Designed miniproteins, single chains, continued (4). Designs and how they scored, part 70

Each design is a single chain, and the fold is of that chain. pLDDT is the mean over its residues in the fold that is shown.

## One batch from the design tools (miniprotein)

Design m14413
Fold by ESMFold2-Fast:
Structure m14413 (fold): chain A 73 residues (1-73)
Amino acid sequence: SVVRPESRRLSPQMSDAELEEMAKELGFPAVLRYVDRNGEQHEVLVESVEELREVFERVRDTMLYAELVKYVP
């Protein structure tokens, strides 16, 4: 069988509540992957809703694309 990590696309306009609900469904730890306005790809490991919210708030205004990916060890 093929095992692939689950992912959810993020919008810069998402509320904290929408972000928490998505993260709750996906589970932690997770990887926040985003592309900034310079076209650079970034990956941040997040281990809690609090970490995810802090990182998302920091990058919201500069991201072109973002997704939350379930971490598979």
Scores: mean pLDDT 78

Design m14414
Fold by ESMFold2-Fast:
Structure m14414 (fold): chain A 100 residues (1-100)
Amino acid sequence: MPRQVQDDIDRIAQQIYDDGIRRGLSNADILIRAYNTHGRQVAARVADILRDDGRITPQQQSDIHFLLTHTDDDTFRQRVQPILDGDRSFIDSLIDQILS
């Protein structure tokens, strides 16, 4: 990725995260807001920030990145909360479908 684009993604993701925390939004709502306003790359960076701040596990960060890469918009919105609740059933099914 070009350096300037990565710098812009990092800045926007941090702003969305900080605003969401200030407003008392859930981790899922912050991720969905990032996705809806700026798309997959900003949402992926928000997942990194959530993990760095100890709000989600490394496994949840990995699962969110996998979901962003391998699913459509509606599926991402519907499945992010279950992942953050510790339900990996959809991720396990999706991995099986891709690797089978």
Scores: mean pLDDT 84

Design m14415
Fold by ESMFold2-Fast:
Structure m14415 (fold): chain A 60 residues (1-60)
Amino acid sequence: SEEDLEKAAELLGMPKEVLKAIIEDALSVGSAEEVAKKAYESAKETYGEEAAEAVKKAAG
């Protein structure tokens, strides 16, 4: 949802529109399962578990 996207963008320190474009691009070119798992692990390591969960909700 837009609220999940906004929360994820805030936790990652980037504009909501930029995060939306990144998620849409990733889902267009990769397998959804593989992309989601890699994105979750990367976000968790860099920004923490709360940010990773927010990105996961924004992407779904």
Scores: mean pLDDT 72

Design m14416
Fold by ESMFold2-Fast:
Structure m14416 (fold): chain A 94 residues (1-94)
Amino acid sequence: MLAELKELLEELKKLFEELRKLFKELAEKFPDDKELLLEAEAIVLRAIGILLEAEQLLEKAEAGGDAEAALREARRDLARLEEDVERLKELLAK
């Protein structure tokens, strides 16, 4: 379980890096579209919160906390970040 949780944290970090790249591309392509950039910024800020929470979940699991509950939460967060990546790609296709 701890190994799986560490693997999920690595996947979350990769998705966050993809979100950061997409945000940069959006800012370059649509610098004057304030509404679009505010939506993209909100997605990135949410992703930062998810990463911080996932790191805390790993620390608690390593300290003997509920690793099963942490794993379920991390998988939910992964799915959310995957949806956020798709949303930014949709905005970029405009």
Scores: mean pLDDT 81

Design m14417
Fold by ESMFold2-Fast:
Structure m14417 (fold): chain A 92 residues (1-92)
Amino acid sequence: MEKKLEELEKEIDELIEKFKEAVDKGDEEKIKELGAKLTKLMQELYELTPEEKKEEVLEYLREKMRELLTYKAEKEGVDPEVIKKVLEEEKA
């Protein structure tokens, strides 16, 4: 299991870089395709993770999703401070 979890993490990181490239190019079709692939890999990683490590993996996945949303919004002209405030206000 652990070897496959590491492989999934590498695939997720690689797809995140490809997603950022697609965002930079404005390739809407590729953004959707890569987003769907990322969602599937993230779900598989979470499902394969032992219960004791699920909270750690969920935090990792939340950080990756936050990175993607911030990058896409920033390229679309949304102020990253607005995104940061919205995400932080959920706990304040």
Scores: mean pLDDT 74

Design m14418
Fold by ESMFold2-Fast:
Structure m14418 (fold): chain A 73 residues (1-73)
Amino acid sequence: MSEEEIIAKLALKELEEGGPNTEKTLEVLKRSIEKLPEEQKSLLVPDLKKLLAKTKDPKHQEKLKEILKIMGE
């Protein structure tokens, strides 16, 4: 796995736990995903959808949906 994938998964976990700096974490997640090859973007889709299902904050949901759109969802 690339470091970008690890960063994405850590950011998703922090969002589930409701940690501080959520907006900054979402920006880091978006940037990491933008740098990934198309094949790796597609591979992360299930993890992002799983987090979106667990996320209750509307602002976080909107950002996750935006990232999924970048990934072709």
Scores: mean pLDDT 74

Design m14419
Fold by ESMFold2-Fast:
Structure m14419 (fold): chain A 55 residues (1-55)
Amino acid sequence: KLAAVVASALAIANILNPSTADLKNILASLLKNLGISISAASLSAIAAAIKALVD
């Protein structure tokens, strides 16, 4: 489930080119809807990694 969220966020980031903060908010919303709990630090790291991959 987490891998699917990351893949979806990567696709969104590639198409829309959102800021890291916006991407972090999108990831937080997706994870919350799937019932996945993640730390703020891990969320920030994932958002930064996705942004680095698409930039």
Scores: mean pLDDT 75

Design m14420
Fold by ESMFold2-Fast:
Structure m14420 (fold): chain A 79 residues (1-79)
Amino acid sequence: MKEKAEKLIEEARQHIEETRRAVAAGDVPAALDHYRRAVQLVKELEEIAKKDPSFKKTVEELRQEVRRAALEVDAAARA
């Protein structure tokens, strides 16, 4: 479980970064794909955090980063 959680955290962070890079490049389709993957990974991590509270802080930080990424993607799509 711990090893799986750590891998999912790394993958979620990577997809959040790729979302921001795609937004900066004006690649809205790529930004949406990475954003959707980050959302899915964070949902899986929320289930893990219910069983292991040591991950709650990291999951909450990732949720906040995903919310910021959503605003960036929406702004880019409207430009």
Scores: mean pLDDT 84

Design m14421
Fold by ESMFold2-Fast:
Structure m14421 (fold): chain A 97 residues (1-97)
Amino acid sequence: SEERVQELLQQAETDRKMADEYEKKANEALKNGDIDKAVEYYRQAALYYSRAATLYEEAIRLSKDNPELAEKLQQLADEFRAKSDEYRKKIEELRNK
């Protein structure tokens, strides 16, 4: 339903905002030389970006009758999957220093 799609999009936006906040905290911790805190915050950012992507993917499944919306949501899901993967790699690099 349209209502369920809107609910999923609101949940995804909440998770995205959390991810953005943790990303900022991680970058600040890195700048201050606090590697352990940076790793923790990047881990949280990756988790929330992954959650947002999953919610967009569920919204796509419910939007089969709206291909324009489905395409837009797929782009967002792909973007946030890429961000999650990027931060997982960054954690690995930081832990190996």
Scores: mean pLDDT 89

Design m14422
Fold by ESMFold2-Fast:
Structure m14422 (fold): chain A 71 residues (1-71)
Amino acid sequence: KEEAEELIKKGEELIKEGQRILAEGKQMIDQGVASGDIKLINRGIGLVLRGIGLIFEGELLIEKGKKLLKE
Protein backbone atom coordinates (compact mmCIF):
# COMPACT_ATOMS: atom_id res chain seq x y z
CA LYS A 1 0.00 0.00 0.00
CA GLU A 2 2.95 2.37 0.65
CA GLU A 3 4.03 2.03 -3.01
CA ALA A 4 0.48 2.88 -4.14
CA GLU A 5 0.42 5.96 -1.86
CA GLU A 6 3.78 7.12 -3.26
CA LEU A 7 2.47 6.82 -6.84
CA ILE A 8 -0.65 8.82 -5.93
CA LYS A 9 1.47 11.49 -4.20
CA LYS A 10 3.85 11.70 -7.19
CA GLY A 11 0.88 11.99 -9.54
CA GLU A 12 -0.63 14.79 -7.44
CA GLU A 13 2.72 16.65 -7.49
CA LEU A 14 2.91 16.34 -11.30
CA ILE A 15 -0.66 17.62 -11.67
CA LYS A 16 0.10 20.65 -9.47
CA GLU A 17 3.29 21.37 -11.43
CA GLY A 18 1.47 20.93 -14.75
CA GLN A 19 -1.34 23.26 -13.64
CA ARG A 20 1.25 25.90 -12.63
CA ILE A 21 3.08 25.65 -15.98
CA LEU A 22 -0.23 25.65 -17.91
CA ALA A 23 -1.37 28.82 -16.08
CA GLU A 24 1.99 30.49 -16.85
CA GLY A 25 1.64 29.55 -20.53
CA LYS A 26 -1.89 30.97 -20.71
CA GLN A 27 -0.66 34.22 -19.14
CA MET A 28 2.10 34.42 -21.78
CA ILE A 29 -0.43 33.86 -24.57
CA ASP A 30 -2.68 36.63 -23.18
CA GLN A 31 0.31 39.01 -22.92
CA GLY A 32 1.49 38.14 -26.43
CA VAL A 33 -1.99 38.64 -27.91
CA ALA A 34 -2.31 42.02 -26.15
CA SER A 35 1.14 43.18 -27.39
CA GLY A 36 1.18 41.43 -30.80
CA ASP A 37 4.23 39.40 -29.75
CA ILE A 38 3.98 36.22 -31.81
CA LYS A 39 7.13 34.75 -30.22
CA LEU A 40 5.64 35.17 -26.73
CA ILE A 41 2.40 33.53 -27.92
CA ASN A 42 4.37 30.56 -29.31
CA ARG A 43 6.33 30.23 -26.05
CA GLY A 44 3.08 30.29 -24.09
CA ILE A 45 1.56 27.60 -26.33
CA GLY A 46 4.62 25.42 -25.67
CA LEU A 47 4.15 25.79 -21.90
CA VAL A 48 0.42 25.00 -22.17
CA LEU A 49 1.23 21.77 -24.04
CA ARG A 50 3.91 20.86 -21.48
CA GLY A 51 1.49 21.54 -18.62
CA ILE A 52 -1.20 19.35 -20.21
CA GLY A 53 1.38 16.56 -20.63
CA LEU A 54 2.37 16.71 -16.96
CA ILE A 55 -1.28 16.70 -15.84
CA PHE A 56 -1.96 13.64 -18.01
CA GLU A 57 1.14 11.86 -16.66
CA GLY A 58 0.10 12.69 -13.08
CA GLU A 59 -3.44 11.39 -13.64
CA LEU A 60 -1.98 8.17 -15.07
CA LEU A 61 0.18 7.69 -11.94
CA ILE A 62 -2.82 8.30 -9.66
CA GLU A 63 -4.86 5.69 -11.59
CA LYS A 64 -1.98 3.21 -11.32
CA GLY A 65 -1.74 3.85 -7.56
CA LYS A 66 -5.52 3.45 -7.12
CA LYS A 67 -5.41 0.15 -9.02
CA LEU A 68 -2.78 -1.15 -6.56
CA LEU A 69 -5.00 -0.14 -3.60
CA LYS A 70 -8.04 -1.89 -5.18
CA GLU A 71 -6.52 -5.39 -5.07
Scores: mean pLDDT 86

Design m14423
Fold by ESMFold2-Fast:
Structure m14423 (fold): chain A 84 residues (1-84)
Amino acid sequence: MSSDEEIKKYADKALDAVKKSKSLDGAYKAIADVLKEAKKDGLDVDRVADVIAGVVVPLLMERFGLSDEEAVALVRKAKEAAKA
């Protein structure tokens, strides 16, 4: 299994979790939890977060009415929480 395949699995997991979330706080927690799992598996959290942002930012904008800047900031905040 390549790191790229693992990163894709976490990105798909984050996308599904955001689809199921009913609030911005729920979406933030879901993304942070996925990134924490990726960190435990020894993946580069920055790389995983970049791939997640590519798939979840459009969905966050559509579902929650966020601007691009707000959606990107939410993913960045989740990444920093996962690194702590």
Scores: mean pLDDT 83

Design m14424
Fold by ESMFold2-Fast:
Structure m14424 (fold): chain A 68 residues (1-68)
Amino acid sequence: MKVPSEAEKQLERYYILGLVYEAQGDRERALAYYEQALAYLEKVTSLPEEKKQELRDEIEARIAALRA
C-alpha cells in the first residue's frame, strides 16, 4: 500500500474483472473481484475522497445487487 499508483491500478483491474464476470453471469467470481476492488480502494491515497466515495458506492451497489 506504500505505492499509491499500484493500489489504484489493482483497484481498476479487480473492478474490471468484476464487471466481466458479472456480464458472464458468474456471480461468485464477480463478487470475489468486487470485494478485492473494495480492499484496494481502502489502500488508495492518490484519489481525492470524493472520487473514492463515488467508486465505493458503485462497487457496493453492484455487490448488493448480486447478493440480493
Scores: mean pLDDT 80

Design m14425
Fold by ESMFold2-Fast:
Structure m14425 (fold): chain A 65 residues (1-65)
Amino acid sequence: MVTGEEVLAALRARGELLTAEQIAEALTEAGVGPSFARALARAIARRHGEVVTPEQALAELGRLM
């Protein structure tokens, strides 16, 4: 199981403002399957718009999972 700490670290490593593609890459690095990572990233982008902070992305992932 992927932990929230691992996800947050991967998100922060990519920048302070993240696109859907960067979120999908971070989730894949943290151990989420690529197809599921892309689906989650697209769901976050539809909710928040084009860019989000790592903390916003993690919070939305917690709501979706």
Scores: mean pLDDT 77

Design m14426
Fold by ESMFold2-Fast:
Structure m14426 (fold): chain A 106 residues (1-106)
Amino acid sequence: MMSAEEALARARERGEDLAAAAIETIRANAEPSVADAMSAALLEALESGDPGLLLAVGVALADSGLDEAARHVAEILGIPYEELVRWAREPPEPAEFRELLERIRA
């Protein structure tokens, strides 16, 4: 697993200023193992280009009490932090989400 230090260096190399700020906040406020896991997940989500993965990381950060890091992820997503917290509290059911995707594709 990528360390938080390595994730921070890669975020800075890529010019991902908001991701770098999130990782710095994670490193300052989380246990080392949690910091490594969350920082690696954040960078992998960014590299994937999948907003769903990035949203999942933001939710996990908020649930872990890493509020400032979650705010930076919300800013990367272009959403208010309050919306990210709402989605964490009230996620759509998987079946409803699948039906919605099928309607969009039909």
Scores: mean pLDDT 74

Design m14427
Fold by ESMFold2-Fast:
Structure m14427 (fold): chain A 136 residues (1-136)
Amino acid sequence: SAEELIKKLEENPDDLEVLKEAVDYLARSPRVDVELAATLTVALARSPDLSVVYEIATYASLQPEPQGTILRAVVIAALLLRGESLDSSSLDLPKRERLKPSEITRQIAAEVIAEVLEAMGAPKELVEAFRELAKK
């Protein structure tokens, strides 16, 4: 379940197998689990190892649409929260100031995912789902 995966991610944020299991769950879900997606962004943004983020970015890039767009936004949001520059000039997103790990919450992750999805031209209903999580 998504709830069980959220718990695994919180307990094991640097476990590549757990991170890949979360990607697989999001890729196979008929409706986006916004709490799991935000929790995955938090885990990636808080990771002390940037190579873990790039490995998950590669794994996410193999996933089919429309979930591939959501997974791409999750990874891009994590990179932005880490203060990393995006190589893609097609997204009109400002570089964010690097947050301390304790400042990276599911609410902040959801807000950044919503901004990325909007910049990617994702459906408004999907963007609004993440904005609603950001308000909680």
Scores: mean pLDDT 81

Design m14428
Fold by ESMFold2-Fast:
Structure m14428 (fold): chain A 115 residues (1-115)
Amino acid sequence: MGRKEGEELARRIIEESPTKREAALRIAYEIGRLIAQKDYEKARGLLEEMRELIPEYAGVAAPPADWTIADLEKAIAALEAAKEALRKDPAQAPHVESLELAIATLKGAKAALEE
């Protein structure tokens, strides 16, 4: 029972979030967490509902399922450094948003592995 639960969770996050961007970040975090837990069906439900309801944010990349906490920490640090560099140029705002979604996904995966 994964996909339908993922779809319902995505809809709830969107309804509870004040902006589409905040909903996208919360959904990205949950996708990362579920992938680390190997709940691929629920993660897929979240991603598919996100693509339907907020398609402008649907470019979330999944981390590899075999990544360790150390791999995730290194990836998060690298992406946060890239985000800080790009934040200095307002024209890079869409790339900053893409990096924020990737960082949220990796943080979700790390949190699940630390439980």
Scores: mean pLDDT 77

Design m14429
Fold by ESMFold2-Fast:
Structure m14429 (fold): chain A 94 residues (1-94)
Amino acid sequence: SLLSDEQVERLLELLSKFKSVEEFREALRKFYERLGVEELPSDDELKALEVQFQLFKEGKLDEEEKRHLASTILVGVEDKEKAIELFGEIVEEL
């Protein structure tokens, strides 16, 4: 699903608030659980997201790569606005 620029920027701003890969991992677990995804993404998918998150935190991602990170987190999510709101709530818990 194609995200708007505003949706990408909002999700990336939320990601910037995590202090560590461990916080990001815990946030993804809670996020997918609350969306009704009872199982975590595959180990390979989670590892890829963690690598992209570290590169994002280090300022090494270009605009296309940042959009790809945001889109990958929200893959298969129909209500993007609700998902971003939920992700913001999870950030406040960490």
Scores: mean pLDDT 81

Design m14430
Fold by ESMFold2-Fast:
Structure m14430 (fold): chain A 104 residues (1-104)
Amino acid sequence: SEVDERLERLHRELALAETEEKVYELFREMIDLVVERLREGNGKLVAPAVFGPYAGKVLDADEALEILEQYIENLEKSGLISSEQAKELKEYARRRVKEVKEEL
């Protein structure tokens, strides 16, 4: 699907990103695509390759949020984003997942 192709492109672009601003923008777009997949799947998605060891597993909204938050924490710990950017991404992910759960 177009969403799957976009998620695969984002995964590659994240590996090549050279600035904190670019990592932030790419991860924010990834959150939006994950939320879109949850909406299309009535609250469930097949985890994309970017979810690493979870790839191919069927996840609910809460499981997807937990994995997104773990990814954000790993980006912060690796110095790829700032602590402020990590906080903003976690708040964004929580809000977007909450919104889709309320729409189902």
Scores: mean pLDDT 85

Design m14431
Fold by ESMFold2-Fast:
Structure m14431 (fold): chain A 67 residues (1-67)
Amino acid sequence: MKEKAKELIKEAEKLKEQSTNEVAKKLIDGVIKQIELALRNGDEESIELSLRSGESIIEGVKKLLAE
């Protein structure tokens, strides 16, 4: 789980860097911070939950940016 969390953070950071959309950047930043918080303060369950939520949001952002 920790490796998947780090991988999603890297993907999110790359999307944020490539994006000019302020709403997308805000959503991506929220995902990164939520996962980092789960890794720092949470346990495996918290990390799993943040991954599920983060993956959903990043998928939505990718669709927005593909337009």
Scores: mean pLDDT 79

Design m14432
Fold by ESMFold2-Fast:
Structure m14432 (fold): chain A 99 residues (1-99)
Amino acid sequence: SELEEIVKELEALLKELKEEVDSPLGKVAAKVIERAVEIVRKAIENPEDKKLLFELEVVEGLLGIILGVAKLINEEQKLIDLTERAVELVRRAIELLKK
């Protein structure tokens, strides 16, 4: 399943973020990505649950804000790159759930 691949990519990204980034904003990003993993896993089991789609759209918005703040304060490039990748993966999950 493409959603299962997205979960694996998000988990790998989350591990890299936790191991390589030591900043308060990085810790906030990690918590939001952990929530994305939880929601996508629930969506795999309940693909018709429109509440999970809405929750993923909220997570996408929060990651977008975190990415914007990271760029504004000239945060570590690794945090910016990993957060941008997380946004892409969450957007892909949203598009799959809309079909």
Scores: mean pLDDT 87

Design m14433
Fold by ESMFold2-Fast:
Structure m14433 (fold): chain A 67 residues (1-67)
Amino acid sequence: SDACAKLLQAMEQAAAAGEPCYAEELYQLTKIFGSAALVLKVTKAPNDPNKPCNAEEAIAGFKALCA
């Protein structure tokens, strides 16, 4: 979907800038796919929104979800 592609692009830009992935973007993916468990499992993201995730692992998971 267009929303999925835009979120993936935003994550790739953040990773290029050396910033960690943000819980807000993971929650937006949860709304698109309708499953927090699926998004967290594929991105390897922590359950704690205050704990940053690994941008490279999250990007790999986003690509898998958007394919």
Scores: mean pLDDT 64

Design m14434
Fold by ESMFold2-Fast:
Structure m14434 (fold): chain A 90 residues (1-90)
Amino acid sequence: MMMSEKALEAQTLASLALARVGILKSRGVELSEEVLKKAEEVARLSNELAEKVRELAENPSEEKREEVEKLAEELKKKAEELLELLKKEE
């Protein structure tokens, strides 16, 4: 199964952001509702991207590849937004 470079980058950023949220929560840090909602959005997009990557692997097409690239770009932006929110709350 091949992932695009954008999909790999987006998933890496999402994993880092969600891991940071998990660590802070496990340490009893009070997280804002904004951070929690953004984390839920990032998790949802990460799961959706994983499914689209699987669909592309099972039935390859240029249209599906473009869909994966677009979703990866959206996930990357949301993950970067979450990381910036986390920096402000430290």
Scores: mean pLDDT 82

Design m14435
Fold by ESMFold2-Fast:
Structure m14435 (fold): chain A 86 residues (1-86)
Amino acid sequence: MVSEFEAVDEPPERAAVAERTRELLAYLEELVEKEQLTGEAYEELLRELAIREGELRKLPPEEHDAAVAEIRERLEELVRKGEKLK
């Protein structure tokens, strides 16, 4: 089967980054709901995720799993700091 969308999609390494970013965004939303964070804290987390996504795009694919784990840990740290400010 041929897919027009798949044929013109970003290279595998960029597609992997997009998928990982989607996973991280879902994780972020779960943390925000669980900790009942303010909109200000949520915006800060979204900004951090955007910065980390940019860094992921510069890493080789074999480092993405480790980088994603580190990003999750950093997001959780920021959530804890946001909770303190509440």
Scores: mean pLDDT 68

Design m14436
Fold by ESMFold2-Fast:
Structure m14436 (fold): chain A 82 residues (1-82)
Amino acid sequence: SLDAMIAAVDAQRARLEATATTEEDRRRVQGLDLFRQALLAAQRGDIEEAVRLVREAGRAWGWSEEQIREAQEALRRLAEEH
């Protein structure tokens, strides 16, 4: 569920923030914040905003265009499962 994913993102963010010492670690935290916003947008039914936020999260994480597309498709499927 989207709620379970949001909880998982919050837990992962807390772990990374506690140990973040590099710029790469800070980008990982930034990406998680953007991804959390995407999950909240999907939960509200704002799929276009959710897809945009996933792209920004992927960019922060250094993802390829293929990885970003796969994540966007996965998010659309999760939104439809409710």
Scores: mean pLDDT 82

Design m14437
Fold by ESMFold2-Fast:
Structure m14437 (fold): chain A 119 residues (1-119)
Amino acid sequence: SAAAAEARARRDRGQALLRRVLRELLATLRAALPRARAAPPASAEERAALRAEIERALAEGFETMARHLEAGDFAAAEAAADALVARLRELVDRAAALGDVELLEELLALTEAALAAEA
């Protein structure tokens, strides 16, 4: 049916958008890790605050994307994905500057696992 075809197309678009965000995050994390390893150690408080910012950005970003995809607003979902990728790049660069290798390795492992699940 036409309705089933449209639902399938929306699901396929949503999966493609998620894979795009995860691939961009993977590339960003891989580029940041050598910089984090070379960085001087920062305070535990600064690292904990940034970890909380990253967790919040991921949760809010994926929730916003999901809401727009469920509403059938692909343009808004794509804009939300672009905003999330830009925010994650900024936060990952800050984590690298703080030398938070543990956080970046954890995020890399989670991103690789998520991409494997979507394959």
Scores: mean pLDDT 86

Design m14438
Fold by ESMFold2-Fast:
Structure m14438 (fold): chain A 79 residues (1-79)
Amino acid sequence: SAEERIAELEAQLAATPADDPRRPLLLGELASAYIEAGRYDEAARVLEELETRYADDPVARALLRRLLPVWGTGRAVPL
């Protein structure tokens, strides 16, 4: 379920240092999972961290290009 995926991603992020190169990807996956679950306030917080902390990261920029149109229009798309 989306809730199981969210819990797993939150646990992985809690165990992942801020400077780990996997962190932007995990944040993007978590934002996607929150959007799928309709948990838009949580998705907004995760996207905000991705935009502010990882603005120059190419993985983060690619994820934001995919996720922000979905978030901005409020429509569901495969992510």
Scores: mean pLDDT 76

Design m14439
Fold by ESMFold2-Fast:
Structure m14439 (fold): chain A 67 residues (1-67)
Amino acid sequence: MALARELTEEAVAHLRRLVEEGKTPDEALQEAIRLIGTRAPQLSPEELAEVIARVREEARRLKKELE
């Protein structure tokens, strides 16, 4: 559904913004997961898992780039 895609894009953008503002990728990931949680009731369990996995992968990539 469009909602899962839009939430993934929003959460990834939020994650990147927090890292640019000086938060660690791990701290930014926790904030992005909190944002996803506010929309969780509107997603299927499979869509929620996909959104979380995508955001975790983005945080892992950013952490690698900052090492």
Scores: mean pLDDT 80

Design m14440
Fold by ESMFold2-Fast:
Structure m14440 (fold): chain A 100 residues (1-100)
Amino acid sequence: SKLDELVEKLKELFKEFVEKVSKEKDEAKRQALRDETVAEARKLIEELIDDPALAREAYTVVAAAVQEVLDALESGEASPEEAIELFEKVLEQMREALLA
């Protein structure tokens, strides 16, 4: 399904984000990686979710999760592995919301 394709593509995108941002020491570059990841996630959601209201809901959840992960990695509250687990939980939440 398009939803399954979205979830798999977002998993790949989020894994790449965590790998790149965890190695980056410059704050401006970390914010640029966040902005790029959020923009790519939005594009994937808009391409694969035909309902604009559901796309907006999915985007809101995903954008908040990307920021939460960045903040947790910067504060040292989450390891890269824990950040991936946070994204997996968000994708499950998104899937449940879109199927409701």
Scores: mean pLDDT 82

Design m14441
Fold by ESMFold2-Fast:
Structure m14441 (fold): chain A 85 residues (1-85)
Amino acid sequence: SADEISEAFSKLPDEVKERLRDIYREALKKAQELLGNDPEKLREFAEKVSELIGKAALEISKGADPDEVIERLRKEMDELIEKMK
């Protein structure tokens, strides 16, 4: 749930929170450049990115390696943009 994701995120080290936030900003900027002419696609992208970041936060909160999770997250977001073109 959203509450579980928010709680998981809040328990992360500040460095990890900052990295996830930077990835989110980077992804939105990239999506704006590639999908910005379609407001519906941009909204759908934002929803899916929030889900991916939530999943990443949950995995890290359970003891997964932040570097590996973040690397996979970046790849998943790039794949998502390609699918939505």
Scores: mean pLDDT 80

Design m14442
Fold by ESMFold2-Fast:
Structure m14442 (fold): chain A 72 residues (1-72)
Amino acid sequence: MASDTTLAAALHEALEVVQEAETFEEAKERLREMMSKITDEDIRAVLEEILEKSESKEELIELLQKRLAEYR
């Protein structure tokens, strides 16, 4: 599969996981669990950067949406 398609799929999954979480801490835990299953270093690095830059669940969602918009 194309790298961009795989990254877009991972961003969609991350956004879903984060939106389903009730708290920011739960959202971070779910995202880290998802990341542990990703073997592509580039995709993992993107998600790690977003996670590190976010200070709230709202900011985490915004960062994921912004990144995903690049693939529309």
Scores: mean pLDDT 78

Design m14443
Fold by ESMFold2-Fast:
Structure m14443 (fold): chain A 82 residues (1-82)
Amino acid sequence: KEEEFKKRQLTVVSMAEYSKVSEEFAKKYGLKMSEKAKELGKKLLEEAKKLLEKYELSEETKKALEDIRERAKKIKEALDKK
């Protein structure tokens, strides 16, 4: 059951971070996100917050968040060069 919590945390928290990064990109570059995508992102963030309150971030989840954020930064830098 603890391993199931770690796997669920990795999936939900990673998806929430991707949603957050996508919304930040949309705002910065004037891209339109659908209202449904924004609502789904908010729900994912709420579920991720509940998981974080019940269970500390695993090292795998921390690494996934770092990878997502680093990739977002590189894409942002590439877009800013044009």
Scores: mean pLDDT 72

Design m14444
Fold by ESMFold2-Fast:
Structure m14444 (fold): chain A 62 residues (1-62)
Amino acid sequence: ISEVGAEITKKLASMSREEVVEEARKLAERHPEMKARTEALMKRDEVGGAALMAGIIYLEEA
């Protein structure tokens, strides 16, 4: 278990549903290639898809 993964989990868990969605959209703007995947996942599960994509992008940036 990586320390980075634990910090990402804590950060996302501290956010409201709206904050997680906005964070994922902001991160997708920095990574345009991830935007289509972010939109597809959020279409199925808005908060879960947003949290998953935010976590993936944070790990990519780490």
Scores: mean pLDDT 75

Design m14445
Fold by ESMFold2-Fast:
Structure m14445 (fold): chain A 100 residues (1-100)
Amino acid sequence: SMADKRAAADEIVATVPAEEKELYRTLAEAYLRFQELLERAKELNDEEAIEVIRKAQEEIGEIAERYLRGELTPEEAKEKIEEVYKKYSEEVERLLEEKE
């Protein structure tokens, strides 16, 4: 369930160092939102929305990998994840509204 996924995300955030908690909270919220949107897109058989969600997940993954390689500060990674999240969540919600 989404409640179980939120509980798992909260547990992960609880285990990270204090300076990284905000980044991990942002990452967890983006993950949970796109999972919710993905389930809705699958129910509506909206292949275009599914493709947009996968692109968003790929871009967030690339940002996370750059952070893990030491190429981004926690603040820079958070900002980039928030930008991707805003852009793609707005597009997915628009597509889902058109299909519903």
Scores: mean pLDDT 82

Design m14446
Fold by ESMFold2-Fast:
Structure m14446 (fold): chain A 95 residues (1-95)
Amino acid sequence: EVTERVIAEVRRLIKEGRYATALELALEAAGYYGKKAAEALAAGDKEKARELIMAEASLSVYAIHAAVERRIAGIKEATEEEIEEARRLLEEILE
């Protein structure tokens, strides 16, 4: 459910042409799930780790889509403002 909300927000940003922010949100979210997966593995919770790794993989696919659209649009790296916005959006969704 939370993963679906992050994916929906990334898709919305792509639809609005905000590709740099979409890419940063997808990357920040993938990193978050990757870290949580490593914690679950260290705790011996293989079922939780699998769920988190699948979430990370899904966000990584959307990061690729955002990166492709960004390159087609001729947009360079995300600005500091876009990175901060992506982090705020993730915090709001994760609650």
Scores: mean pLDDT 85

